# Ledger of designs, part 31: designed miniproteins, single chains, continued (4)

Each design is a single chain, and the fold is of that chain. pLDDT is the mean over its residues in the fold that is shown.

## One batch from the design tools (miniprotein)

Design m13113
Fold by ESMFold2-Fast:
Order: sequence, then C-alpha cells, then structure tokens
Structure m13113 (fold): chain A 60 residues (1-60)
Amino acid sequence: SSMLKEAVDLTIEALQNTTDQKKIEEIRELHEEFIEAHVNGDEKKAKEALERLKELLEEI
C-alpha cells in the first residue's frame, strides 16, 4: 500500500539522518506501531504513527 511504502521510506530516511540513540528508539517504536496497526487494519492508529514519524523527521 502507498501508506506502507511512505512509512518505510520515512523510517529509513530518519535512521539515516540521526545518531541520537533516544531518537533511534523513538523511530523504531513508531515503525513497530505503524506495522502493527496496518496489519490489524487500524487505519486511525496507522495514520497517527505515520504523522508522529513525520514530526520526528522534521526534528532531525
């Protein structure tokens, strides 16, 4: 799905642009939240995780 591709691309980009261990952990947690929500069909939670990933990327 387009949302899955966007989440994966954002996760990779974020991880490539930070060496902060706390930020890396936050990125990993948001990626896991997105995947779990996406697999379970929870569109609202998937979208919320994706938006939080975008916000983290803006901080990096």
Scores: mean pLDDT 83

Design m13114
Fold by ESMFold2-Fast:
Structure m13114 (fold): chain A 89 residues (1-89)
Amino acid sequence: SAAEIRELTRKAREAIKKGNYEEAEEHVRRMEALLAKDPDNVEGLIRLGFVYFQLGDYEKAIEYLEKALALDPDNRAAQYALEVVKKKI
């Protein structure tokens, strides 16, 4: 659900902030499992892209954000996030 994706995103971000990368990876795996069941979830794709950006995995961040834009080309949040991530490469 949208609420579950938002909560997992919050937990992943908090884990990254604390340097708990193993915990962050667990939350990321749960987000990926939810997206496997609902691959057209644009919000979930954007949120996972942002978490990978915070982890420093810019290539995975771009992959998920480009997938979100393929589904919703007018999504301003995904467009803006992709511009920010591409500046880090």
Scores: mean pLDDT 86

Design m13115
Fold by ESMFold2-Fast:
Formats: sequence, structure tokens, C-alpha cells
Structure m13115 (fold): chain A 59 residues (1-59)
Amino acid sequence: SQQQQRDQQIQQLVKNITDAINNKDIDKAKKSLEDAAKQGIVDKSSVPTMIQSVEDHIK
């Protein structure tokens, strides 16, 4: 179902962001969020705010 596919995509995004934070890799976090926005998992307008949150976690 579309809902199961979306849930899997969200879990993959969370994993990618967690890995990026642990590795202090902001470029990886940015790419993961941009890819998620293209797939409609996150709102494109929220991506800059989400990137800022990741940067704050790394700092």
C-alpha cells in the first residue's frame, strides 16, 4: 500500500539523518532531505528549517 511505502521512506529518512548527524556530514543530511522533499515525504518549504536543525545538532 502507499501508506506502507511512505512509512518505509520515512524510516529510511530518519536513519539517513541520524547517520549524517553521527558522522557530522551536513551535505549527506541536506541531500537526504532534498530527496525526501522530491518524494513528497517532507514539504520543500520546510527543508531549510530542517537543515538548520541538523546543523544545530552537529554543532
Scores: mean pLDDT 79

Design m13116
Fold by ESMFold2-Fast:
Structure m13116 (fold): chain A 82 residues (1-82)
Amino acid sequence: SMAKRKKAEEIMKKLREELLKLVKEKEEIKEKEEKGEIKKEEAQKKLDEINEREEKLLEEAARELEKLGDLEGAEEVRERLK
């Protein structure tokens, strides 16, 4: 139905916006490491924390899509976890 498609689109839009925010955070961390503002070990810890947040966002979005019956959309999101 159009209503289910609209909800799936909203889930995917929110996911894309959150993932873009994480990409920007990763870029900031890498720039700070390159400029010597943070140590390599600190940068790696922060990147690991962002990667964990990315995995949780992808898992949540896939779960929401599965509940909605969008199995194809859920599979596409889960492929990004691999």
Scores: mean pLDDT 85

Design m13117
Fold by ESMFold2-Fast:
Structure m13117 (fold): chain A 59 residues (1-59)
Amino acid sequence: SSSLERQRQLEEHRQQVRREGQELVAETSKRMKEDGEKGEKEGEERARRLREEDEQARE
């Protein structure tokens, strides 16, 4: 019986670790996407400002 209890505990632990790993991956992916979107917006704003400065310098 103790061997069956150990197998059950190992199976439960394995499933829990897998679940926690999947949650961590999903959370990390979400953060990376949000960071990417923020970087994209900042890059676009910087490019726009540089273009405006170039246009003003040509006047």
Scores: mean pLDDT 79

Design m13118
Fold by ESMFold2-Fast:
Structure m13118 (fold): chain A 55 residues (1-55)
Amino acid sequence: SLLDEIRKAQIEVLEAIEKGDKEKARENMDRLMKLLPKEQQEIVRKEFEAKLEKL
C-alpha cells in the first residue's frame, strides 16, 4: 500500500542520517516527499531537515 511505501521511505531516510550519509539522506527525503500528501509534506520535511542539520 501507499502507507507501507511511505513508512519504508521514512526508514530509509533515517538510516541514511544515522550512517552520516547526507547525500543519500537528501535523495531519500526527495523520494519520500513525492509519496506524501501535500498537507504532510511540509511537516515531515521540517522534521527530517532538523535532523540533517545535526550531521
Scores: mean pLDDT 79

Design m13119
Fold by ESMFold2-Fast:
Structure m13119 (fold): chain A 60 residues (1-60)
Amino acid sequence: MEAEIEELKEKAIEEALEMKKKGASEFDIVDAVARRLAPHLSPEEVARAVNEVVEALEKA
C-alpha cells in the first residue's frame, strides 16, 4: 500500500514537471495531478500528495 502511494506521487511529480516545461499554469498542473490521484487515494491523501508535488515544483 505505502509503496504504491509513493510510486503514484513520483509519477505525478514527473508529469507535473513535464507540464511546467510545456508552459502549463500551476492551476492546470494541480488539477491534472489531483485528477490522476483521485481514483486511487482519499481526498485527504490527494491534498497531501498535491502539496508534495507543488513543493517539488518550487524547488526546481
Scores: mean pLDDT 75

Design m13120
Fold by ESMFold2-Fast:
Structure m13120 (fold): chain A 60 residues (1-60)
Amino acid sequence: AVSAAEALSLGGKYAAEKGIDTSKLSLEEAKKLVREAAEKAGKEVSEENLDQAAQGLIKG
């Protein structure tokens, strides 16, 4: 499983590629985006690291 920092990096890059403003996302939307980014990269993220990455993505 990837760390919260790696998951945040993947989610941020994925959002930037799609033109998504991450500061406008709800926690659930951010978690979905990070999960999709990780799946696209072929990586597994634990629920704990997914939550931390999603919070980081919203806060900038």
Scores: mean pLDDT 81

Design m13121
Fold by ESMFold2-Fast:
Structure m13121 (fold): chain A 86 residues (1-86)
Amino acid sequence: HMEEEKIKKNIESLEKAIADAERQLAVLRDMLEEARKSGAPDEVIERIERAIRHVEESLAWLKEMLEMYKEGKSREEVFAQLRAKA
């Protein structure tokens, strides 16, 4: 039961992190649209686009970890598999 509780907490933490990242993406996308609408300099637009890309990459990693935990993999197995891909 202790291992099941740890996996459950890891899943809950990842779901929260994913929700937080998705909210951050929504804010950044709104900022990008407003910057484009207001005629912001290309440098400002590029910085926002870079931030969006970074959050999208992080979100993809978090979602991959979540799927591995849902498949019943342990934290150690998840991290080993992610290290193999990096």
Scores: mean pLDDT 81

Design m13122
Fold by ESMFold2-Fast:
Structure m13122 (fold): chain A 69 residues (1-69)
Amino acid sequence: MSKEEIIEELRKLKEEYPELSKELENAIRAIEQGDLVTALAGLHDLKKAYPELSERLEKLEQALKELLR
């Protein structure tokens, strides 16, 4: 998954879950700025707070880790 695909999936999550919009927007901005460590921390915190999204967030964390190389 590319950086652009990860950002698009996060934007889609933001539309589906407006209550998470601030946290998701912070993750998107971190990715756009190349701060993948901050983005990973944000996604991990979201996964802990919202276990119902854990599978989808885990896939995004995995994709983001692949960009860290």
Scores: mean pLDDT 82

Design m13123
Fold by ESMFold2-Fast:
Structure m13123 (fold): chain A 63 residues (1-63)
Amino acid sequence: KKVDEYLEPLIKEGKVKEEDKSNIKKLARNEAPYLYERGIITKEEYDKIFDENFKKALKELGI
């Protein structure tokens, strides 16, 4: 969801290829999606963890 919104401008600019989208999504994922789905953490907590992991994923890919 958030990854798609962040990546669309980068794909249009040619900085990220659509085929790399799945790898970035995998790197941005952690146990947080599972914890959120099970009601263990709030959406606000999930969003914060996701944003941190997404930034890390972009840095690891050199973007």
Scores: mean pLDDT 64

Design m13124
Fold by ESMFold2-Fast:
Structure m13124 (fold): chain A 87 residues (1-87)
Amino acid sequence: DEKKKREKQLEEAVSKRKNYIDQKESTLPKESVDYYKKAVEYEGERELVKDEENSEEKMEELDKKALEYIKKAEEIRAKAAAEEAAA
């Protein structure tokens, strides 16, 4: 249950972030955009390996990498927003 919940949250977050990037690429920090794009790449790799026998560990590793890059992108975005608000 927790694993399936996490996988669904990852899929929804990646999809929303890709749409946000596509709409706001010119207004987001480039480094944040690059990390979001990396997360989308790992989600795509996960989809490609899902039909492989014993792919569960590989999928979990790809999920963790995608979440790590999403976190990095969000931290950069939050910092940029805070600096803009302070200026």
Scores: mean pLDDT 71

Design m13125
Fold by ESMFold2-Fast:
Structure m13125 (fold): chain A 81 residues (1-81)
Amino acid sequence: MEEIKEKIKELIEKGKKGDPSKIKELKEALKDEDPLIRRAAVVALYYLAKKGNEEAKKALEEATKDEDESVAETAKMLLKS
């Protein structure tokens, strides 16, 4: 799925840049129907949370309750990092 791979890459790059203006977009990605997109949003929000963004940290805490086990476990692992 080439389109999904590109979306994953873009979400993670947004997180790595640490731009807090992207938080709304990343929180919307956490509600995506595709668990691969939600996992990418979790990783992106982790980069913002590591820079001290409390809204991103709260979004990660919400992601620990995701319906997809891989998304939830990824969020739990990153919150401990």
Scores: mean pLDDT 81

Design m13127
Fold by ESMFold2-Fast:
Parts: sequence; structure tokens; C-alpha cells
Structure m13127 (fold): chain A 60 residues (1-60)
Amino acid sequence: SMEEKIELGKEADKVVLEALKAGKDQDEVNKLYDKVQEAIEKGDLEEAKKYIEELKKLTS
């Protein structure tokens, strides 16, 4: 749904900001963020969630 796409986009934005604040590799963060955005645009919400989890692992 559109609402779920919006929520996933907000989650990705927050995780990206935290990763960059933590000094993680900007190129790696940006590559994963691009994959999240592509998945959201395609309507593949499960793929988007997968890449958000990979982003979260970078912040740990």
C-alpha cells in the first residue's frame, strides 16, 4: 500500500542518518539506500525490508 511505502521510506531515511552519524562508509550506505528506494518504487516491499535490515546491520 501507499502508506506502507511511506513508512518504509521514513524508516530507511532514519537508518541512513544513524549510519552516517556513526561514521559508516558513505558509499556502502548510499548503495543500500538506493536499493531500498528501487524496491519501494517497484512495489517489492519484502525486498525493501531486506535492504533496510542490511542498513541496520551496518549501524551495529
Scores: mean pLDDT 81

Design m13128
Fold by ESMFold2-Fast:
Structure m13128 (fold): chain A 80 residues (1-80)
Amino acid sequence: SKELLEKAKEVVKEELEILAKEKGVDPSLISEEQLEELEKAAERLVEVFENGTAEEFKAAAVETVELIKKAVEEAKEKQE
């Protein structure tokens, strides 16, 4: 459980950094508040994976991807 949560947080952070680089955004421009929101999303993914349905997991995964996109988009706006 804890191992899975740590892995999920790492994956979310890696995906965030990859998208930021792809969009030409400095990852350091992503706010602490946005990073905390993404950590909560990772926790939700693990909880749903362990205790939820496949449909709930898919929904949580989509929400997490949208949060990553939003964080990068907001950082891009701060840069420009």
Scores: mean pLDDT 82

Design m13129
Fold by ESMFold2-Fast:
Structure m13129 (fold): chain A 62 residues (1-62)
Amino acid sequence: LEKAAEAAKEAAKKGDATAAASAGWERYLQGGDREYALKAIEAAAKGDAEKAAEYSVLAGKG
């Protein structure tokens, strides 16, 4: 779970909103926090890679 959050954060550092969105969706499918995972995808879709990474990290549940 932490690895997916790290991937989203890395994508945001590179400005890759698409990769951040993919990480957020993977969080949702793996049973993470749905609300944050969806917000991460929406932020990435709007081109906000930083917000996408923040929400993806918050969606990470052990």
Scores: mean pLDDT 67

Design m13131
Fold by ESMFold2-Fast:
Structure m13131 (fold): chain A 60 residues (1-60)
Amino acid sequence: SLSQEQIDEEVVEAFTEMAIAIALLAGDSPEEALRYALELMKPHNPEVAERTVERIREAL
């Protein structure tokens, strides 16, 4: 079975991929699309959201 830490890492990767995809599809404003994705992640897990932000910034 996966530990909670391993599950959190998979969630971070999934949200990072989704946020980048949304930003690329935005066309007019990748920053606004990214901000929207980050807002959606906040209610679920603040720590996951923070790590996702860091990974997205590294990718962009």
Scores: mean pLDDT 68

Design m13132
Fold by ESMFold2-Fast:
Structure m13132 (fold): chain A 63 residues (1-63)
Amino acid sequence: AEDQALLDRISRGARAAKAAHPDLTPEELAQAVWAVMNGDDEKIAALSPEAQAAAEIIRAEVA
């Protein structure tokens, strides 16, 4: 299903983000995933620089 494919892309993006930024906390990673899923650019802008970078990696995987 389309939903499963999207979840798989998000999961890959989250793993790639954690690999690129190993100092990311689970909370920062979760915030980045949530912001990307909701298309919330304001929320992304309010994140830490590491979480913003994670959001961009996740966004690239789902685009």
Scores: mean pLDDT 78

Design m13133
Fold by ESMFold2-Fast:
Structure m13133 (fold): chain A 69 residues (1-69)
Amino acid sequence: REEALRLLEEALELAREEDPEVARILESAIKSLRQGNVPAALAGIQEALELARNPEVKRLLEEALRKLR
């Protein structure tokens, strides 16, 4: 869980410069994870993955999904 949060925060930092829409979705996913709502966080990460264009952001999100499963 803590590793997944770290990966999402790193993806958010990159997304803030590259893609504001993905950044907004990741902020919501991080908030859901901190509240213990794992299903909502997973849905947000999947949505961010579909929209993300940066390969590094995609890799961080895939790794976060792996850590949550």
Scores: mean pLDDT 81

Design m13134
Fold by ESMFold2-Fast:
Parts: C-alpha cells; structure tokens; sequence
Structure m13134 (fold): chain A 79 residues (1-79)
C-alpha cells in the first residue's frame, strides 16, 4: 500500500472516530481500513459483505455509513 493513501484514510477514520462514541470507534476504524483496501467488482462486494455479516445490524449500518464517509474524505485529500 502507498503510505500517502494509508495516511489519508487513517486520518479520515481517526477524525470520524474522535467525535464518535467508544462503541462506534472500532466500527469506524474497520470501515476506514475497508475503504482504503477497496476492490471493485465481485471480490470487493464479497469482502464488504463478509465484514458486514460479522457485525450486529446496528454496527453494519454504521459500517456502511462510515465506509462511504471515510472514502469520500480520503479521496478528497488524495485529489
């Protein structure tokens, strides 16, 4: 992985986690890592589905929300 990409996604996830509850922080950090390792197509979808399946329904909703937000913020920083 490129250090620049890792730093951008790490910073985005940390910023989101800093304002979240302690219970949400692990889910936000997992979402940030998953967004950083984003893979298109069926393999990427299967990987995201596997992670979501390991979470509670509430955590799965948070994962999806913060996955999209971390990706948006990191992509903006990398532009």
Amino acid sequence: MKDKRRAAYGAAAAELADKATPEEKPVIMQAGRSAMLDVDGEAGRAARDAIAASLTPEQAELFRKYYDEAKRRADERLA
Scores: mean pLDDT 72

Design m13135
Fold by ESMFold2-Fast:
Structure m13135 (fold): chain A 58 residues (1-58)
Amino acid sequence: SEEELREILIKAMKGDEEAIKKLAEYLGISEETVKKLLNKPNELVYLILEKLEEEKKK
């Protein structure tokens, strides 16, 4: 899951619409919010790390 998430993130940063959609579904936010966060990569990475830590706790 971490490896797949890394690939999705790289593709989304390159403007891949399908990868953006997958990130939005994973984070539970809208595709438009993901597109806004691509302009703030530190905030996007922080949200991904928070989500991974939540899953790791279970």
Scores: mean pLDDT 78

Design m13136
Fold by ESMFold2-Fast:
Structure m13136 (fold): chain A 67 residues (1-67)
Amino acid sequence: SDEQGQVSLKLAQTYLKQGRPDKAIEHAQAALELLGPDHPEALTLLAQALEMAGKTDEAKKYLEKAK
């Protein structure tokens, strides 16, 4: 549901603040699945988490999609 997607989004934000890119990626991906593949905030959080994990090329892909 959208509510569950919002919870996943907030968890992704929290793990990013904690410097835990692995968990941030997991929850940002869950947020995309629940809120939609084009959800800008979820795409941006996923990109930030991927960049923090050193996955720069993959992060750029999601940033471009988020616009």
Scores: mean pLDDT 85

Design m13137
Fold by ESMFold2-Fast:
Structure m13137 (fold): chain A 83 residues (1-83)
Amino acid sequence: MSKERRERIAKLLEKNAEDFYEKALQYAEKGNFKAAEAGSRFSEAALINAGLTLGEDKKKEYQKKAEERREEIKKKMKEVKEK
């Protein structure tokens, strides 16, 4: 696969990860925790796959970003559940 094609695929996966992340936060705020958890999982998977597509150095960076986003969604769900 060409470098240009890998970069294009990674960009699409990053965009999908962002969209799922934003939706997960919105669902968490609305108290739809099942949808929030599903969105969180889809966002994490997309971002990890984007990193894998770009190579070893980016894999570690993107895994860390995915973990940070997962924790943000978990924190939001906890805050809403305790309200």
Scores: mean pLDDT 83

Design m13138
Fold by ESMFold2-Fast:
Structure m13138 (fold): chain A 68 residues (1-68)
Amino acid sequence: MPLISGEEIEAIAAKLEELDDEQRRELLVSLGFSETQAETLLKQSPELIAWAILRARNLSAEELLAKL
């Protein structure tokens, strides 16, 4: 399996920090998370949100960055 680098997580986390809570929520729901899952993830750090998205949806960092 491809390793997710800390640099990729930091880049995605930086993009997530630029989004408001409503934009982050919409992104998570668009990626197939439920409203409840999105609410739980929004309470976590941007780095943990980035990691959770990449793992749960098996997306590359490049694919996720293209959606931001």
Scores: mean pLDDT 75

Design m13139
Fold by ESMFold2-Fast:
Formats: sequence, structure tokens, C-alpha cells
Structure m13139 (fold): chain A 65 residues (1-65)
Amino acid sequence: MLEVGDIAEAVEDFEARTPEELTLKKGDIVEVLGVDPEDPNLVLAKSLKTGEVGWVPADVLRKIE
């Protein structure tokens, strides 16, 4: 599972449906800022490209070495 401080790459596009979610394009790099304790498939991420922060499904992210 992804943890706070991990750097991850979006492996597919994700379209935000609420203002609390982060839109990502395949290949975008993010920093993990948090994990939802009640849903481990939801990650609070910061886009390193735009600086925007929002929730994104963990299954669209792959941890970078």
C-alpha cells in the first residue's frame, strides 16, 4: 500500500468528480500526503507538476523507487 511521503506515478487518467478530488493524467507524478483510514484505496495526493492537492484512487498510482 502507498504511505505518506511516497512518490507515485499515475498509471492511467483519473477525472475528479468533486472539488476534493485531484484530476490526474497518465504519467503525472504525485506525492502521497495521506491515506483515508476508512478506505485504503483513497489517497490524498499532491501533484508535483501543478501543486494541486486532492483525493485520488490508490489503484491509479504506482510507487516510484
Scores: mean pLDDT 80

Design m13140
Fold by ESMFold2-Fast:
Structure m13140 (fold): chain A 75 residues (1-75)
Amino acid sequence: VAELLREAARAAAEGRGEEARELLERAAEEAAKDPGPGAEVAAAARHARRLVEEGRLEEAARVAAGIAAWIEAGG
């Protein structure tokens, strides 16, 4: 999940909105399979995906990177 979120953040930062959207959708689906903190991660990834759909790519990149960093720090 963290790897997908890092890739999504990079895609969004580079203006690749379609790729960022797909990566965030996959991250949300994978996170949703985990009971517990996975539900919160899935919700945050879906929020970032909505930001991409609204053309707010810089904000989406920040959200995705923040979620990835939180997971990598032990959640």
Scores: mean pLDDT 78

Design m13141
Fold by ESMFold2-Fast:
Structure m13141 (fold): chain A 117 residues (1-117)
Amino acid sequence: SVTLTESGGGTFAEGSSVRLSSKITGNTSLVFEVAWFRQRPGEEKQEVASITIGGLTSYAPEVAGRATISVDRAAGTLYLDLRDLRREDTAVYYSQVVVLDPTGQVVEGAGVEVTVV
């Protein structure tokens, strides 16, 4: 019952920063947790950052200190800010929401490509 519309991908220089956005539409009253995942070429999909409805955040060790996850509740938008970009940040980035009903259901966006050169 929710849709994720992602933006902010592209090609970026090493050492620069990017803001990825995901517009969350539909019934958001059941959204418990929102997260950003990424899939690097030839690797498994991994969590980058998450934030719960209570504001508790979690960051992968590889991006800790360089990443910020935030939600603009009024705009219904999830953000991921990545600073000091590295070539290893090259990946497809996916936003996800966890809804309470049906319990454990995950809605994932189509993904945005980030290339660091």
Scores: mean pLDDT 84

Design m13142
Fold by ESMFold2-Fast:
Structure m13142 (fold): chain A 67 residues (1-67)
Amino acid sequence: MDRGEQERNAYLASLGIDATGLSPAEQAALLHAHPPVLSAERAEIIREIAEKLREIGDEFQAELDAR
């Protein structure tokens, strides 16, 4: 199965919802009400990269302005 489907089913299970007993249409409706959450690890990596890029830009800009 797709990894995304596995993570989605694990997320629903953490909410106490048995996704394995539901039809695909019912699962789609639940995803609309409770969108799947990306793994904390992936979200953190993306955030860290964006933060580093912002800090690098700000640091170089400040150094130029200080001269």
Scores: mean pLDDT 63

Design m13143
Fold by ESMFold2-Fast:
Structure m13143 (fold): chain A 74 residues (1-74)
Amino acid sequence: LDEVFREEKEKALEEIRALAAQGASLAYLEGKADFLAAKIKQTLLENGASLEEADEKAEELRRELVAEAARLVA
């Protein structure tokens, strides 16, 4: 689970960085962060994570993706 989460988090961060480099707006990147966090939550649940663990990790990821997007667009 931790390895799956780490790999998915790294991919999500790279996707946000690539989109920001292409000129995506902050609003678009925030929507993308919400989508990626929801997708990764489902992946964690499919890999046997508890609902609590998946929710906590997804919210952590969403915050990190939004913070990275804000940093890159500023």
Scores: mean pLDDT 84

Design m13144
Fold by ESMFold2-Fast:
Structure m13144 (fold): chain A 94 residues (1-94)
Amino acid sequence: SNAENAKKAAENLVLAASSTDVNEKIKNIKEGFSYFKKVTDINYKKQLIKFAGKLLETETSEKVKEEIKKQLEEFLKKETDESLKKLIEEALKK
């Protein structure tokens, strides 16, 4: 379900935020975005984009920042909703 995939995406991004290991952070970001890609509900997508943008803003590891940017750029490329595109572009400016 959208709710279940959104929850799993958020849980993995929270694990990435709380981890101290760069490889574990990258693993959790990839897992989080793999669930995020299954979400079709626009409101859940908005919440996940905002969370990913906050994670990118607060992250200090360049490797982790690069993975988050890569995942968001892939989302931007495939997104057709203009409001979601704007949110992703705003997140990427951080």
Scores: mean pLDDT 87

Design m13145
Fold by ESMFold2-Fast:
Structure m13145 (fold): chain A 79 residues (1-79)
Amino acid sequence: LPPLSPEEVARDVAAIRELIEEAKELFQKGTKENRRKAAVLLSAAAILATGALFQAPDHPEVREVLEEVKKLIEELDKE
């Protein structure tokens, strides 16, 4: 895989953060349907974050968003 440019990493991090915030809003609404939608968004965020971590392992923001996604998935699993 070609390495991501700093601009591409920043774009991926921004996209992941957007998915995380949308998932948090869905969790706040508390319906079963919204929790399912949140799970789909978190799955997409996890895939993007894992790919970004593979290409930019020393980027602290990538690690931060991956940890946030993991925490939200754990929270969803407790429901």
Scores: mean pLDDT 78

Design m13146
Fold by ESMFold2-Fast:
Structure m13146 (fold): chain A 57 residues (1-57)
Amino acid sequence: MIEERVLKTEEYPDLTVRVVEVRDLLTGKVRRETIAEIVENGKVVKSAVTEEEPWEE
C-alpha cells in the first residue's frame, strides 16, 4: 500500500515541478519523487518522474 504527499510545488508558465513523498504503509518506509508536468492551456499534457529516490533499506 502506497500513500503520496506533495511536499513542494514549483510553477512555471509551461511546467509544474512537484516533489512528492511516497510512503509504503506496509513497511513504513518513505522515498521522494520529483515529477515534471508539462502544462498547455491550463492542462497537464505530459507527466514524467524525473528523479526517484530508492526506498529506505
Scores: mean pLDDT 74

Design m13147
Fold by ESMFold2-Fast:
Structure m13147 (fold): chain A 111 residues (1-111)
Amino acid sequence: ASADELKAEAIKLLDQLSKETDPAKIKELSKKIKDIGEQLAKQDVKKALEVAEYALDLAEKETNPEVKRALAEIALYIAMEALKNAETKEEILRAIGLALRAIGILLDLEL
């Protein structure tokens, strides 16, 4: 799949996850999004960072603690994968910033 296709699918699945209440489906969607995010980070670091940021924006608005945790964990995973593939100072700093935002959310959830 192209980077544009991977980003579009990740965003679609993140929107689905934000409306999910079933723990089994939350886990399944989280795994799929992380797998897509890892592929996207290898193809296009900037688009992977955009997906991680979108997940954090959803997490900050989320009231369901299980969904909020899943969104923050997804954002952290994708930000770390983006960091591994980052080639510019700007990409490295964005990845670190997003990872720290995700860690902050997870710590507030006492993870």
Scores: mean pLDDT 91

Design m13148
Fold by ESMFold2-Fast:
Order: structure tokens, then sequence, then C-alpha cells
Structure m13148 (fold): chain A 58 residues (1-58)
């Protein structure tokens, strides 16, 4: 949740900076968004996965 919020905020700030032509700021926020995205992925990876239920019995 916290990492997801950070990702969302950083992404929006990057978009805003890009819209304003501040490429350097956009890159900084994209970097933060990338880091937050990795945190979100790690957090999701620690949750129970649902890639198991579809199996065929012999």
Amino acid sequence: AEAARRLDEATREAHRAYQNGDIEKAKEYLRRAFEAQREVAAAEGSLPVDSEPEITLE
C-alpha cells in the first residue's frame, strides 16, 4: 500500500514535470517510481499467489 502510493505519486509527478518540459525532474521522479515499483513487486510476491489452482488430475 505504502509503496503503491509512492509509485503513484512519483509517476504523477514525473508526468507533470514532463508536461512542464522539466526533463530532469521527470527523470528523477521516474527513477523514484521505478524503485517504488520494485517495492510493490516485492510486497506482492510475499502475498499468497494464485498460480496454483488450475491443475489437471491424473
Scores: mean pLDDT 68

Design m13149
Fold by ESMFold2-Fast:
Structure m13149 (fold): chain A 97 residues (1-97)
Amino acid sequence: MEDVELARKLAEVFREVTREYRLGDPAAQERAKAVIEKHLPDLPEEVQARVREAMERYPVGGALGVLADHLRTLAERSEEARKVIEAFMDEWAAEEA
C-alpha cells in the first residue's frame, strides 16, 4: 500500500476510534472496539498484527498507540502523507469544536 493511501486509512480509523472512545465509559469503549474491528481487515497485515497485540494489553489505548506511531512514521518519511494526515486532523478538530 502506498504511504499516502495508508496514511489516509490510518487517519480515518484513528479519528473514528478517538471520536467514540471515552475513558471510563464501557459503552464508548465497546463502540471504539467495534470501529477498530470493522476497519482492521482493510489495513496491511503488519499493522493488523501490531494492533491486535497491543489490544491484548489495552483494548482501545493499545490500538490508538499503534495507529499514532504508524501515522508519525509516515508523516516523517513522506511529505504527501503528512499533508493527508494534517487535513484529516483539521477536519477532526473542526468536528470536535
Scores: mean pLDDT 77

Design m13150
Fold by ESMFold2-Fast:
Structure m13150 (fold): chain A 69 residues (1-69)
Amino acid sequence: APVAPLSARARHMLRLANFLQTELGLSPEEVGRIIRAILESPSDAALRERLRELGFSDEQIDKILAQVR
């Protein structure tokens, strides 16, 4: 089958998505918004601002950043 194996980055994103669903109880739509914010943010500061715009608390943002870095 013409399927490439998952890259380390893709595996990391899957772990992050699983964390967001299981630990924070987020919907697939909310998880998608967070993953997009991570991919589109050039810095941790920009990512923090985008996550605040999505309505996350500082504690939730810190947990998300710990999983990203």
Scores: mean pLDDT 75

